Designed miniproteins, single chains, continued (4). Designs and how they scored, part 92

Each design is a single chain, and the fold is of that chain. pLDDT is the mean over its residues in the fold that is shown.

## One batch from the design tools (miniprotein)

Design m15396
Fold by ESMFold2-Fast:
Structure m15396 (fold): chain A 61 residues (1-61)
Amino acid sequence: SLLDVSGTKLGEAIGDLATLEQLKAYYEGLVRELARQAGFSEEEEQELIAFANREVEELMS
């Protein structure tokens, strides 16, 4: 199922992350996938992506 895919992808991404750059890419991709699966509006999707990017950028700083 789509929920199963999202759950496994999140767990694997966290476990396999080697750098904060990979973390940023995984979060952005995951947020897009979750937004599509959850039926989020494009507005909500963009807001979540912006939030995730800010968090990762601060961690990399």
Scores: mean pLDDT 68

Design m15397
Fold by ESMFold2-Fast:
Structure m15397 (fold): chain A 58 residues (1-58)
Amino acid sequence: SMEQKRIEGSKNQLKRLTKGLKPEEAKRKIEDHLEYLKKNGLDTSPLEKAIEELEKEK
């Protein structure tokens, strides 16, 4: 589905965005990206679901 593709894309984006960063730095980068999406009226749902799924994979 389109939603599943968006979630997978968000997972890949998060992995690239946080590569080589310490956990605290990675968290800040993710929070900044979520805030950017909210300020631009973009749907944050795929990114939020991607975060949840990645946490379950740990």
Scores: mean pLDDT 78

Design m15398
Fold by ESMFold2-Fast:
Structure m15398 (fold): chain A 69 residues (1-69)
Amino acid sequence: LEELLEQVAEKARELGFPEELVERIRAGDVAALSELANWAGENATAEGQELLQLVGQVLKAQGRVGEAE
């Protein structure tokens, strides 16, 4: 789970997501993960779609998939 959070945070950082939110993602902050999902969706890039897939995997592992709909 923490490895998935690190992968999501690193990819978000590479795409230019704010560093403060990237640190919150590394800490497992669900609100920061939700902000990342919204940000990636707004950018509508292939890289953003891959990032959304990783966020979904993290939320599934945390048992919050239904709330992430």
Scores: mean pLDDT 70

Design m15399
Fold by ESMFold2-Fast:
Structure m15399 (fold): chain A 63 residues (1-63)
Amino acid sequence: GAALEAARAQARARLEGLAQAVLEQDPSATVELTEVDENTLELTVTRGDETTVERLDVSLLLE
């Protein structure tokens, strides 16, 4: 429904903002935004040998 679509758009925008901030601090970093399922988005950040995954549950934005 429209509420879930809006929440997904907000979640995506938040993770894209985080990706931008990471790239501003470390331009050599690799960032990948993945839709794991209808309710879950993940941002994977790789900096050298370090990989960090930021997971966002879209359902938490629907309350």
Scores: mean pLDDT 78

Design m15400
Fold by ESMFold2-Fast:
Structure m15400 (fold): chain A 86 residues (1-86)
Amino acid sequence: MTLILTLRNASPEEIEEWKEYAEELREQGYDVEVEVEGDELVITIRNAPVTLLVGEVLRAIGLELDGHEVTIEFDGDTLRITITFK
């Protein structure tokens, strides 16, 4: 299953933090791609295990509780999580 994390309206600090997280996942052996355009960052993780998917859904729920906008979508074999920071 593919996981796509899209971050919108992210600060430079948030972009740096999430890029560091993506590199950590690569170090752990995951197939990770990162794209950055201005205040948006997209992280694509291929063949993500269920434990990683669950962890990211829980993180997204926490961010929504903190007042950010979160959308979670399932399409085919892809989980898409979009976070728009306040």
Scores: mean pLDDT 86

Design m15401
Fold by ESMFold2-Fast:
Structure m15401 (fold): chain A 68 residues (1-68)
Amino acid sequence: SRDALLSEVKELAKALLEKRVKELEAEGVKIDEEEVNELLEAFYEQLESLSEDGLKNALEELKKELEE
């Protein structure tokens, strides 16, 4: 199902963003929570506009980023 794929991609995108924020905070960088939320919303809108093949590509890319 495309909807199931979209949900999985959205969860991985959020996890990747949260991982990057935690890494930056550990280095003493101040993170703007409003900017992070805006980035997440923008990613979700882009993901919702993707074809099923586009979502499959995004899923594989996000999995690679999270496994590194």
Scores: mean pLDDT 81

Design m15402
Fold by ESMFold2-Fast:
Structure m15402 (fold): chain A 61 residues (1-61)
Amino acid sequence: MSTSERLSKMGDILDKQGKYRESAKVYEEGARVAEKEGDFELAEKNRRKAEEARKKYEESL
């Protein structure tokens, strides 16, 4: 399993726990690592998930 895949799964776990701020940061890191690994599809998915997590965080304030 790649580092970016592990970060994506960590983000998913944090999101399910309602830890949206932490989830967004982990997804952003996952996107950056995926892009460096050449996995542009996973990078795009992680960026989108980070945006959704940020939106959920804002809605929780």
Scores: mean pLDDT 84

Design m15403
Fold by ESMFold2-Fast:
Structure m15403 (fold): chain A 63 residues (1-63)
Amino acid sequence: LSEEERKELIEKIIEGALKLAEQAGKDFALAMARHELEELVREGKLSEEEAKEALKRIEQALS
């Protein structure tokens, strides 16, 4: 993935997590986002640092 594609992917994951939190609750949305980000790191689509920053942004938005 290019840098632009990775940034777009991160934004989609954050948006999806926020929408899921509205429907299913913050804890469930955070757990799902964590699993998705971990899988993307395993696939080599995101770095561990990009995944950690994305998760931090989701946690902050859901606070």
Scores: mean pLDDT 83

Design m15404
Fold by ESMFold2-Fast:
Structure m15404 (fold): chain A 85 residues (1-85)
Amino acid sequence: MEAEKKKKAEELFRKGEEALRERRFEEALKLYEKSIALDPNNYKAWFGAAFAYRALGQDEKAKEYLEKGISLLNDEELKKEALEA
């Protein structure tokens, strides 16, 4: 069941990237937020949401989401190194 949630989060993230590429910023934001709700450790979704918020003129929310993504990036890199040891 957890693997299915992660797969669905990745699918929503991919759709968010497509919407962002097409400059559909509000749709991209909704897709990224849904992805984050299913997999809050996906730092790329936090960065995508931050970019969408900035494109919509919501700079303070963009900073909050970017900061969260940076925090998660360090944790994910440390986890990958531990698994390879």
Scores: mean pLDDT 79

Design m15405
Fold by ESMFold2-Fast:
Structure m15405 (fold): chain A 63 residues (1-63)
Amino acid sequence: MRLSPEEVREGLEKVEGLSEEQRNRLVELAKENGGDVTLALARAREEGLISDEQFAALQKVFS
């Protein structure tokens, strides 16, 4: 799934409990991967930026 940085940011706002730092890094990861949110989320999880619960919630938003 490929989204603009604006669309990524809007989706992230639907998930509660994300810090500003987590949201900013996720937008950057999506940009670095050409808008591929699936790859950005997997990368963020591997980096320890987001929890398994946050990862599952974000996957539902961007499905």
Scores: mean pLDDT 79

Design m15406
Fold by ESMFold2-Fast:
Structure m15406 (fold): chain A 58 residues (1-58)
Amino acid sequence: AAAPEEAAKAAAEAAAKGKNADESTLNGYRAIVQLGADGEAARAGGEAGRKALKEKGF
């Protein structure tokens, strides 16, 4: 099981590599799923991924 911090970091890094909002969103989601994150960890990952999207202007 992944810790919330691990899911957040992985989702943010994966989202940052996307070329557009849709690609970045999918990258973040895949990172969360690959870690087996659920509950609080999945929410932390989603939050970090969305924050990364906004930081890139998506």
Scores: mean pLDDT 76

Design m15407
Fold by ESMFold2-Fast:
Structure m15407 (fold): chain A 57 residues (1-57)
Amino acid sequence: DPVEEAKKNLIKGTKAYLDGDKETAVKYFEKAVELAREAGNEDLARTAQKLMDEAKK
């Protein structure tokens, strides 16, 4: 299920971000964006994109 996999990647990205590993966080958020778009879940894709943009700062 791409939606479930996208959510798992969001959780992994968030954990990496809290650990200070922004590079790993960006990678997981990128996967979450791809999976959410594949599933046609635009709201989830936008949420993942915002988190990715935040991690890039």
Scores: mean pLDDT 84

Design m15408
Fold by ESMFold2-Fast:
Structure m15408 (fold): chain A 58 residues (1-58)
Amino acid sequence: GGVEAARAILAEAGAPEDAAARGLALLRAGRLGEGWEVLDAAAGPEAAARALGALLAG
């Protein structure tokens, strides 16, 4: 599913598991700005964008 694909992208980018889980939970809750900020800080904007794309596709 999209969450699993998004987690894999963030892990490949070197994001800590806690930060990836928190950022994805915020995005899934509709808190897009907060979720993006967490993922951008943890993995960078390219990995954050790819993770969001995977989450929306799945």
Scores: mean pLDDT 85

Design m15409
Fold by ESMFold2-Fast:
Structure m15409 (fold): chain A 68 residues (1-68)
Amino acid sequence: SSRERALEYLEKAKEAEKKKDYVTATEYYKRAYALDPSVLSEEEKKRAREIAKKAVELNPELKEKSLA
């Protein structure tokens, strides 16, 4: 199901975040949200936005691709 796949991407996002790979974490958070936004709590959505900000700060080339 889309929910099960979204949960898989959410776990991959959290693992990437633990490794401080904010670019990869942001991609997986976006994929999880696109498949089923309900798998993300409001706190996790806020955290995903903060991680996306860190990804852009560390890689300015991604600023134009951060379309949210």
Scores: mean pLDDT 80

Design m15410
Fold by ESMFold2-Fast:
Structure m15410 (fold): chain A 60 residues (1-60)
Amino acid sequence: SEIEELIKEATELIEEATGEKVSFEDITRVGTRLYLEGNTEVAAKLSELMREARKLGAKL
């Protein structure tokens, strides 16, 4: 599923940036935290991936 690929990419970006292995439900929370901590580049990429997932019908 294209949604599953986008979610996997988002979780891999979080793991690379923070060392945290997260579930789907944590992506938005961690993205917001990264933005507030000044990691705006990773936060922006996460927002883009989540926007694409929402367009495909993901509940986020």
Scores: mean pLDDT 81

Design m15411
Fold by ESMFold2-Fast:
Structure m15411 (fold): chain A 57 residues (1-57)
Amino acid sequence: LSDEQASLLNKAANEALNTPDPEKAYEIVKKGALEAGIPEEAAERAARDIAEHVKSL
């Protein structure tokens, strides 16, 4: 991943962590990752990991 792609993913993850709804967090991360050019499979994994983390908070 490029530094730019990593930065966009971190921004999306931080935005998702400010959302109390795990489903919304999933959508934010998946959309952000896809817009950063991350493959759909990797974007889905990142979105699930963040949503699961938010759910555990």
Scores: mean pLDDT 77

Design m15412
Fold by ESMFold2-Fast:
Structure m15412 (fold): chain A 55 residues (1-55)
Amino acid sequence: GSAAQVEGAAALAAALAAGGGATREQMIQGSMKFGGLDEAQAREAADRGLAAAGA
């Protein structure tokens, strides 16, 4: 994945965290499966999104 894909996944993770609709693991799996991120990039995106949402 690219830096833009990581940023997009982080923004989606922040929205999901704010809405309570997904766990960190679900965010990681979604980013890998649909976003084309590897596991490290998916974890980075999920953690950044959760931090941005105040979770």
Scores: mean pLDDT 77

Design m15413
Fold by ESMFold2-Fast:
Structure m15413 (fold): chain A 88 residues (1-88)
Amino acid sequence: SVDDLLQQMRDVVLALTDPVTGRVDLDTVVARFRQLLLQNGFSDRQAALITSRVRQLLQQVTDANGNANTADVLSLLPQVRQIILDYS
């Protein structure tokens, strides 16, 4: 289900978080989200479109070094859910 996929995405963000800074690398997050989409039966085209939209969304909370606060990324997961539903 989409909710199971969102839980996997949350777990990935937490696993990628630097425990000292509480931050994640956006490029790594997007690459892992693409892998999760493919593992959950999305086509290459769907995964590419979804990850393009997710990247644009997450860039709003990303600094000049390509890093974002984990809390900010997690707060955007409801919008990621909507992007996934639009391409399901």
Scores: mean pLDDT 90

Design m15414
Fold by ESMFold2-Fast:
Structure m15414 (fold): chain A 73 residues (1-73)
Amino acid sequence: RPLTPEQVRAATKLSDTELKVLEALASHPGEVLTNSEIARLIGLSQSTVSRALKHLEELGLVERVGKGYRLSD
């Protein structure tokens, strides 16, 4: 599904780490990924990924589902 204009605008203000997290989630559409799975996919620490996920959740770009995260609808 193409990104909304709001998601595109938000993406231009994201850090490289936040963009990598979004790309990892976008490459696994419809899947719920845990912090450790995302960290493994992009080669960063869980603490770094946790900070990025928290900011992306605040922006409404990702949602928490159980023990993991997915792209918001």
Scores: mean pLDDT 76

Design m15417
Fold by ESMFold2-Fast:
Structure m15417 (fold): chain A 60 residues (1-60)
Amino acid sequence: MERIERKQKLAREYVKLIEEFLKRGEDPKARDFAEKFDEALSKNDIEGMEKLVEEARKEL
């Protein structure tokens, strides 16, 4: 249950970051990060998802 809540929180944070890239017209970055996030999600890699959120924030 805790892992599901963490995944949901990370997914919400990630969506906001992707929306910010799109707002800036940085569609290639939005696409690249979305693909990486989908990969981490498919592997149930919570640590990978957290790193991607941090990397996306750094790029903004």
Scores: mean pLDDT 78

Design m15418
Fold by ESMFold2-Fast:
Structure m15418 (fold): chain A 90 residues (1-90)
Amino acid sequence: LAERLARLAGRIAAAAGASPEVVAAAEAAALQMARGEVPEFPDEEVKRAVHEAVAGALAAFAAARAAEVDAATTDEEGVALLEAWLDEWL
């Protein structure tokens, strides 16, 4: 699950046009969060860029897949839905 979340965060950031540094920071942050850790960023600008890219994509996903997200009973199901959405639209 942690590795899948890291890959998804990287894909979202890259699709949003983020720099390689922001993509790497998004992947690292997702991996840390999946392990129950507080994510670390190189600086506040990178942190803001990661947050903006990920939050925008998650809002779009939630709007497009609201009923399916509500029906998901596990984190693995939620991640699979997000992966499928990204594969269709990004």
Scores: mean pLDDT 69

Design m15419
Fold by ESMFold2-Fast:
Structure m15419 (fold): chain A 80 residues (1-80)
Amino acid sequence: DEIKRLEKAIELLEEARKAIEEGDYETAARKLIEAAELMGQEVLESLEEITELIKENAELAAEALRDAAEMARKKIEELK
């Protein structure tokens, strides 16, 4: 079920964003990897770039995560 997979990925992206806000970059990186596995290989490279940004620019990483979650939510809406 693609919808359930995307919903799980959004949950993980939201958890990663919360971890960044709390300064827990290790948890954020782990949650991003889990989300990438659910969203597929084509998204993996983008989420790896976000993971690299977490330690260098947490604000940019959090913004990119919000955008990614919003795109996934829009995809779910189109599938319903």
Scores: mean pLDDT 69

Design m15420
Fold by ESMFold2-Fast:
Structure m15420 (fold): chain A 79 residues (1-79)
Amino acid sequence: MEEGRKLLEKAKEALRAGDYESALEYAEKARKIFEEIDPNSLLVAEAYAAQALAYARLGDTEKAKEYYELAKERYEKAK
């Protein structure tokens, strides 16, 4: 859990720095860790949201939409 949270924080730092490729890598690694521990966790949704934002900033609107929908689905499941 701590490793996943650290990776998610690195993804957010990369997004703020404009390093969108690193943000994608960190967010994907964090998501995999969170899914193995608790697939219904809001942290999974947060990791997908970080990936969606990174794709949007890179101009990949199709992937941004896909990952946004994944984040939304996980937020709904976490209720």
Scores: mean pLDDT 82

Design m15421
Fold by ESMFold2-Fast:
Structure m15421 (fold): chain A 60 residues (1-60)
Amino acid sequence: SELLEKIRKALEEGKISPREAAAFYLTEVKGMTVEEVGQALGISPEEARELIEKAREVLK
């Protein structure tokens, strides 16, 4: 998958954190809501949204 390859490369290059990559993967690849991502990662929906947005800035 092109998107999965972009995520992996950004992680390897240190452009995103593992937590940012996980949040982005769960929402963009798995189709989870921000609330579901928050539950999956053990964080608030607000924190999940911030992680997703930071990842999107790199992976756009």
Scores: mean pLDDT 84

Design m15422
Fold by ESMFold2-Fast:
Structure m15422 (fold): chain A 96 residues (1-96)
Amino acid sequence: MEFERDVLLALVEIYRAITKIAAKNGYISKETAEEIVKHLDAAMQALEDGDYETAAEHLRKASEIAREEAKKTNDPHTEGLAKALERLAEQVRELA
């Protein structure tokens, strides 16, 4: 339980870092990356609070934002981020 939550927190932190790196390299706009990071920060707080339903919803919203950006840019890296965040949201929902 605690180990699983700690792993999920670490994964959210990793995707937060990937989102910032993607923005720095021009794969995602700065504005879109800031919106994704906002939802990832909210998901981390919810996970720390044991609110898995809220955490999963924020991860789902981050995935949706990344997916819309991928459609605009046709960028496979942004599409990969969207899919990774969607899978992470599903894993968090299993703990709810």
Scores: mean pLDDT 85

Design m15423
Fold by ESMFold2-Fast:
Structure m15423 (fold): chain A 66 residues (1-66)
Amino acid sequence: SMRAAIQAALDEAEELIKKEPSPKDLQDVAEASRQLSLLAKSLGDEETAKRAEELAKQAEELVKKK
């Protein structure tokens, strides 16, 4: 289902951040996570939407440090 796909995408993004992410990878994670947050919110899944928002913020902070 779409909800399972969103969760899988967020899991992959979290693992990417834990590796040696490039600035471009971090930017892509931030953009994708914001889109996933909007999709989760449209499905009424507020927990997944909040998870995606936090991941986007984390990626944005890491880009600023690089």
Scores: mean pLDDT 81

Design m15424
Fold by ESMFold2-Fast:
Structure m15424 (fold): chain A 101 residues (1-101)
Amino acid sequence: RTPDYSVLEQTAGLSPETVVLASGLFSALSSQKTKEEQLAYIEAMLEAGVITPEEAERLKEAIENGDIDALIDTLAEIVARDTGADVAEVRRFLRWLYENR
């Protein structure tokens, strides 16, 4: 099948590591069917050392409140911290993923 070049346009300012981490975290959370499964995934990330306890609490609150903006913002901060990318660019990419899921 023909590659979707819109993905390349949305990732133009991001490193491959940033794209992989951002899309991976978003896909893992968005593939969960229930809030309980999403919360369990956040606990697994905390146990694996991928996120801090403070980040875990922010993600849990966003999920429990259905606050997609807070969820995207927190994921963008995690990815930016781990990859050195600009948080605004990561947030824009995550928003695009959410709208095109």
Scores: mean pLDDT 76

Design m15425
Fold by ESMFold2-Fast:
Structure m15425 (fold): chain A 58 residues (1-58)
Amino acid sequence: MAGDIDGDGKVSREELEKVVRALDTDRSGRVDLARLRAAVPGLTAEEEAMVEELVARA
């Protein structure tokens, strides 16, 4: 993809999944939200809910 649509403060679901996987190394089924927010600056409450659902369904 050669186009930059927004490119700022936007995190794809695929990128969120990768971050969640990296943070959920303990297989506890829980992600440290503080570390998640540090890794994904500007994370919204809606995106946090998506992350929680991704972890729960994984």
Scores: mean pLDDT 63

Design m15426
Fold by ESMFold2-Fast:
Structure m15426 (fold): chain A 56 residues (1-56)
Amino acid sequence: SAELEALLAEIAELMAQLPDEEAERFQRKALGAYLRRDVEALRAVRDEAAALVASG
């Protein structure tokens, strides 16, 4: 639970740094993973978002 919440917080911070279209895409992916309690999928979403922020 705490790990899922931490990953959601990290993803939210990354989404704030992305264009609206990309942020919406990551929001949908993160919500789906969270509802499944899929930690691995949430980490993948975080890593993808972080890579886009770093390259922008």
Scores: mean pLDDT 85

Design m15427
Fold by ESMFold2-Fast:
Structure m15427 (fold): chain A 70 residues (1-70)
Amino acid sequence: DLEAKAQRVIALLRREVERAKTLPPEDRAHQAQNIRTAIEGARAWARKNLSPELAAKVDAALDEIEAELA
């Protein structure tokens, strides 16, 4: 189920953001960049594999996750 896969990816990214917040500042900045790269990959995957409506919902969830890294 592609929707279940999308939900798992979003949950994993949220977990990685929370984990990054516990790191020292230097490591946190590096991990934030890795998470941003993973978010870009998730957006590309969603656009390729999901309906436009579901991809838009995933994109909105990823925007919220990315905002926590700014």
Scores: mean pLDDT 85

Design m15428
Fold by ESMFold2-Fast:
Structure m15428 (fold): chain A 61 residues (1-61)
Amino acid sequence: GPYAEKAKEYAEKAKEALRAGDSEGFGKYGQLASEYAKKGEEAGDKEAAREAWEYAHSAGG
């Protein structure tokens, strides 16, 4: 669902910020990822998040 997708996007941005040494970006995107993940769980999007995870793993072998 949309919350799971936003959480995933912000988590990736947080990882990139951390790798680039951008502590402000890491904090900002990490917090946004957490907020969207929480909203997704509360909205019942956790199954969509699970399906996205399984799809990614099936594509990787």
Scores: mean pLDDT 69

Design m15429
Fold by ESMFold2-Fast:
Structure m15429 (fold): chain A 52 residues (1-52)
Amino acid sequence: DVDLEAQQAVILLNKEGFRPGSDLERAREILREKGFSEEVIDRALAMLSGAG
């Protein structure tokens, strides 16, 4: 599910050293390389930035 996958994506980004305020375009590219869908990426970045 999108929200669950987005939560996993945020956990992955945190393990890679990304934090709120990091370059979101670079975070997006990492998630895209890992095979996440655009919907999951958008939700994960919103969660990471504190908007979701």
Scores: mean pLDDT 77

Design m15430
Fold by ESMFold2-Fast:
Structure m15430 (fold): chain A 61 residues (1-61)
Amino acid sequence: KEQELKEKIIKLYREAQTLPEDARNEVIELIDKAMQSLREGNFDEAEKLIKEAEEKIEKAR
C-alpha cells in the first residue's frame, strides 16, 4: 500500500506541473500533506488527500 501511494504521489506531482500556477499550487499543497500522512503511517488520510489532488487536477484541465 505505501509503495502504491508513493507512486500515485509522483504521478500527481508530474501532472501538477502541466497546470496553471494557481491549480498547481493547490495540488502541490495536497501532495505535501499526503506525504506527511504517509510518514506518520496514516494511509487512510494519505489516500483521501491523493483523491482530492486527483479531483483538483481533473477540474483544472
Scores: mean pLDDT 80

Design m15431
Fold by ESMFold2-Fast:
Structure m15431 (fold): chain A 61 residues (1-61)
Amino acid sequence: SAATVLSFARAMARFSRTLSPEDQRRVLDFLREVVARTELSPEQRAEVEELLAEIEALARA
């Protein structure tokens, strides 16, 4: 569900700093795939996109 995806994305963004860069990339790939298949409201999509951007920035460092 959208709520589950959003909850998972929030958790992953929060804990992403404790993950290796390899695991951060795996999480990003997984979340992007799930988000692409999930119906999200505009507000939920905006929040998820910001969370994904945060994880992506960490993975690049």
Scores: mean pLDDT 79

Design m15432
Fold by ESMFold2-Fast:
Structure m15432 (fold): chain A 60 residues (1-60)
Amino acid sequence: SPTIERIREQIELNERSIELLEEAMKTADPLMKLVLETVRGGTEYILERLRKRLEELEAE
């Protein structure tokens, strides 16, 4: 279904964003690292929501 395909694409994009944030955190100063950790937490929350929605759609 187009909805399932869109959710899979969004999962992949958000997983890629986390990889980029983790790379940026390796060279960040302590204050910037805290900011990036907050952004990563928000992205992880979105990923959890997308994965749960995918499970719900695939269960039906």
Scores: mean pLDDT 87

Design m15433
Fold by ESMFold2-Fast:
Structure m15433 (fold): chain A 60 residues (1-60)
Amino acid sequence: SAAAAENERLGAAGAEIARLLAEGVADEEIIERVMEKYNLSREEVERLLRLIRLARADPE
């Protein structure tokens, strides 16, 4: 389904964001790369980036 394909794409984008953050890549560069690779909006990538940063900063 379209929803399943979207969820898979968002998961892949999230994994890429986590990898780039671990490598010390700047937020704007991460946003641009992920938008281009996964055809996501800037707002969606910024939301994913924020969630991943929170998860990594708070191990609880």
Scores: mean pLDDT 77

Design m15434
Fold by ESMFold2-Fast:
Structure m15434 (fold): chain A 66 residues (1-66)
Amino acid sequence: PPSEKEIEEEIEEALARMIASIAKLEAGGDKEKTAELLREEAEKLEKQGKTLAAEILRKIAEELAK
């Protein structure tokens, strides 16, 4: 069975993936706007201690900006 930490990490990964999907839909497929939305959400998550989710969103945003 997964550890408590592994479960929390899986929850943060799922949260990040959900936010990324919503941001992409909200931006209508615009990569630059999606990246902006992801950076805003990452900042909010980091302030709440969701560091892994924030890191995932920032990585997606950086990849979209290339």
Scores: mean pLDDT 81

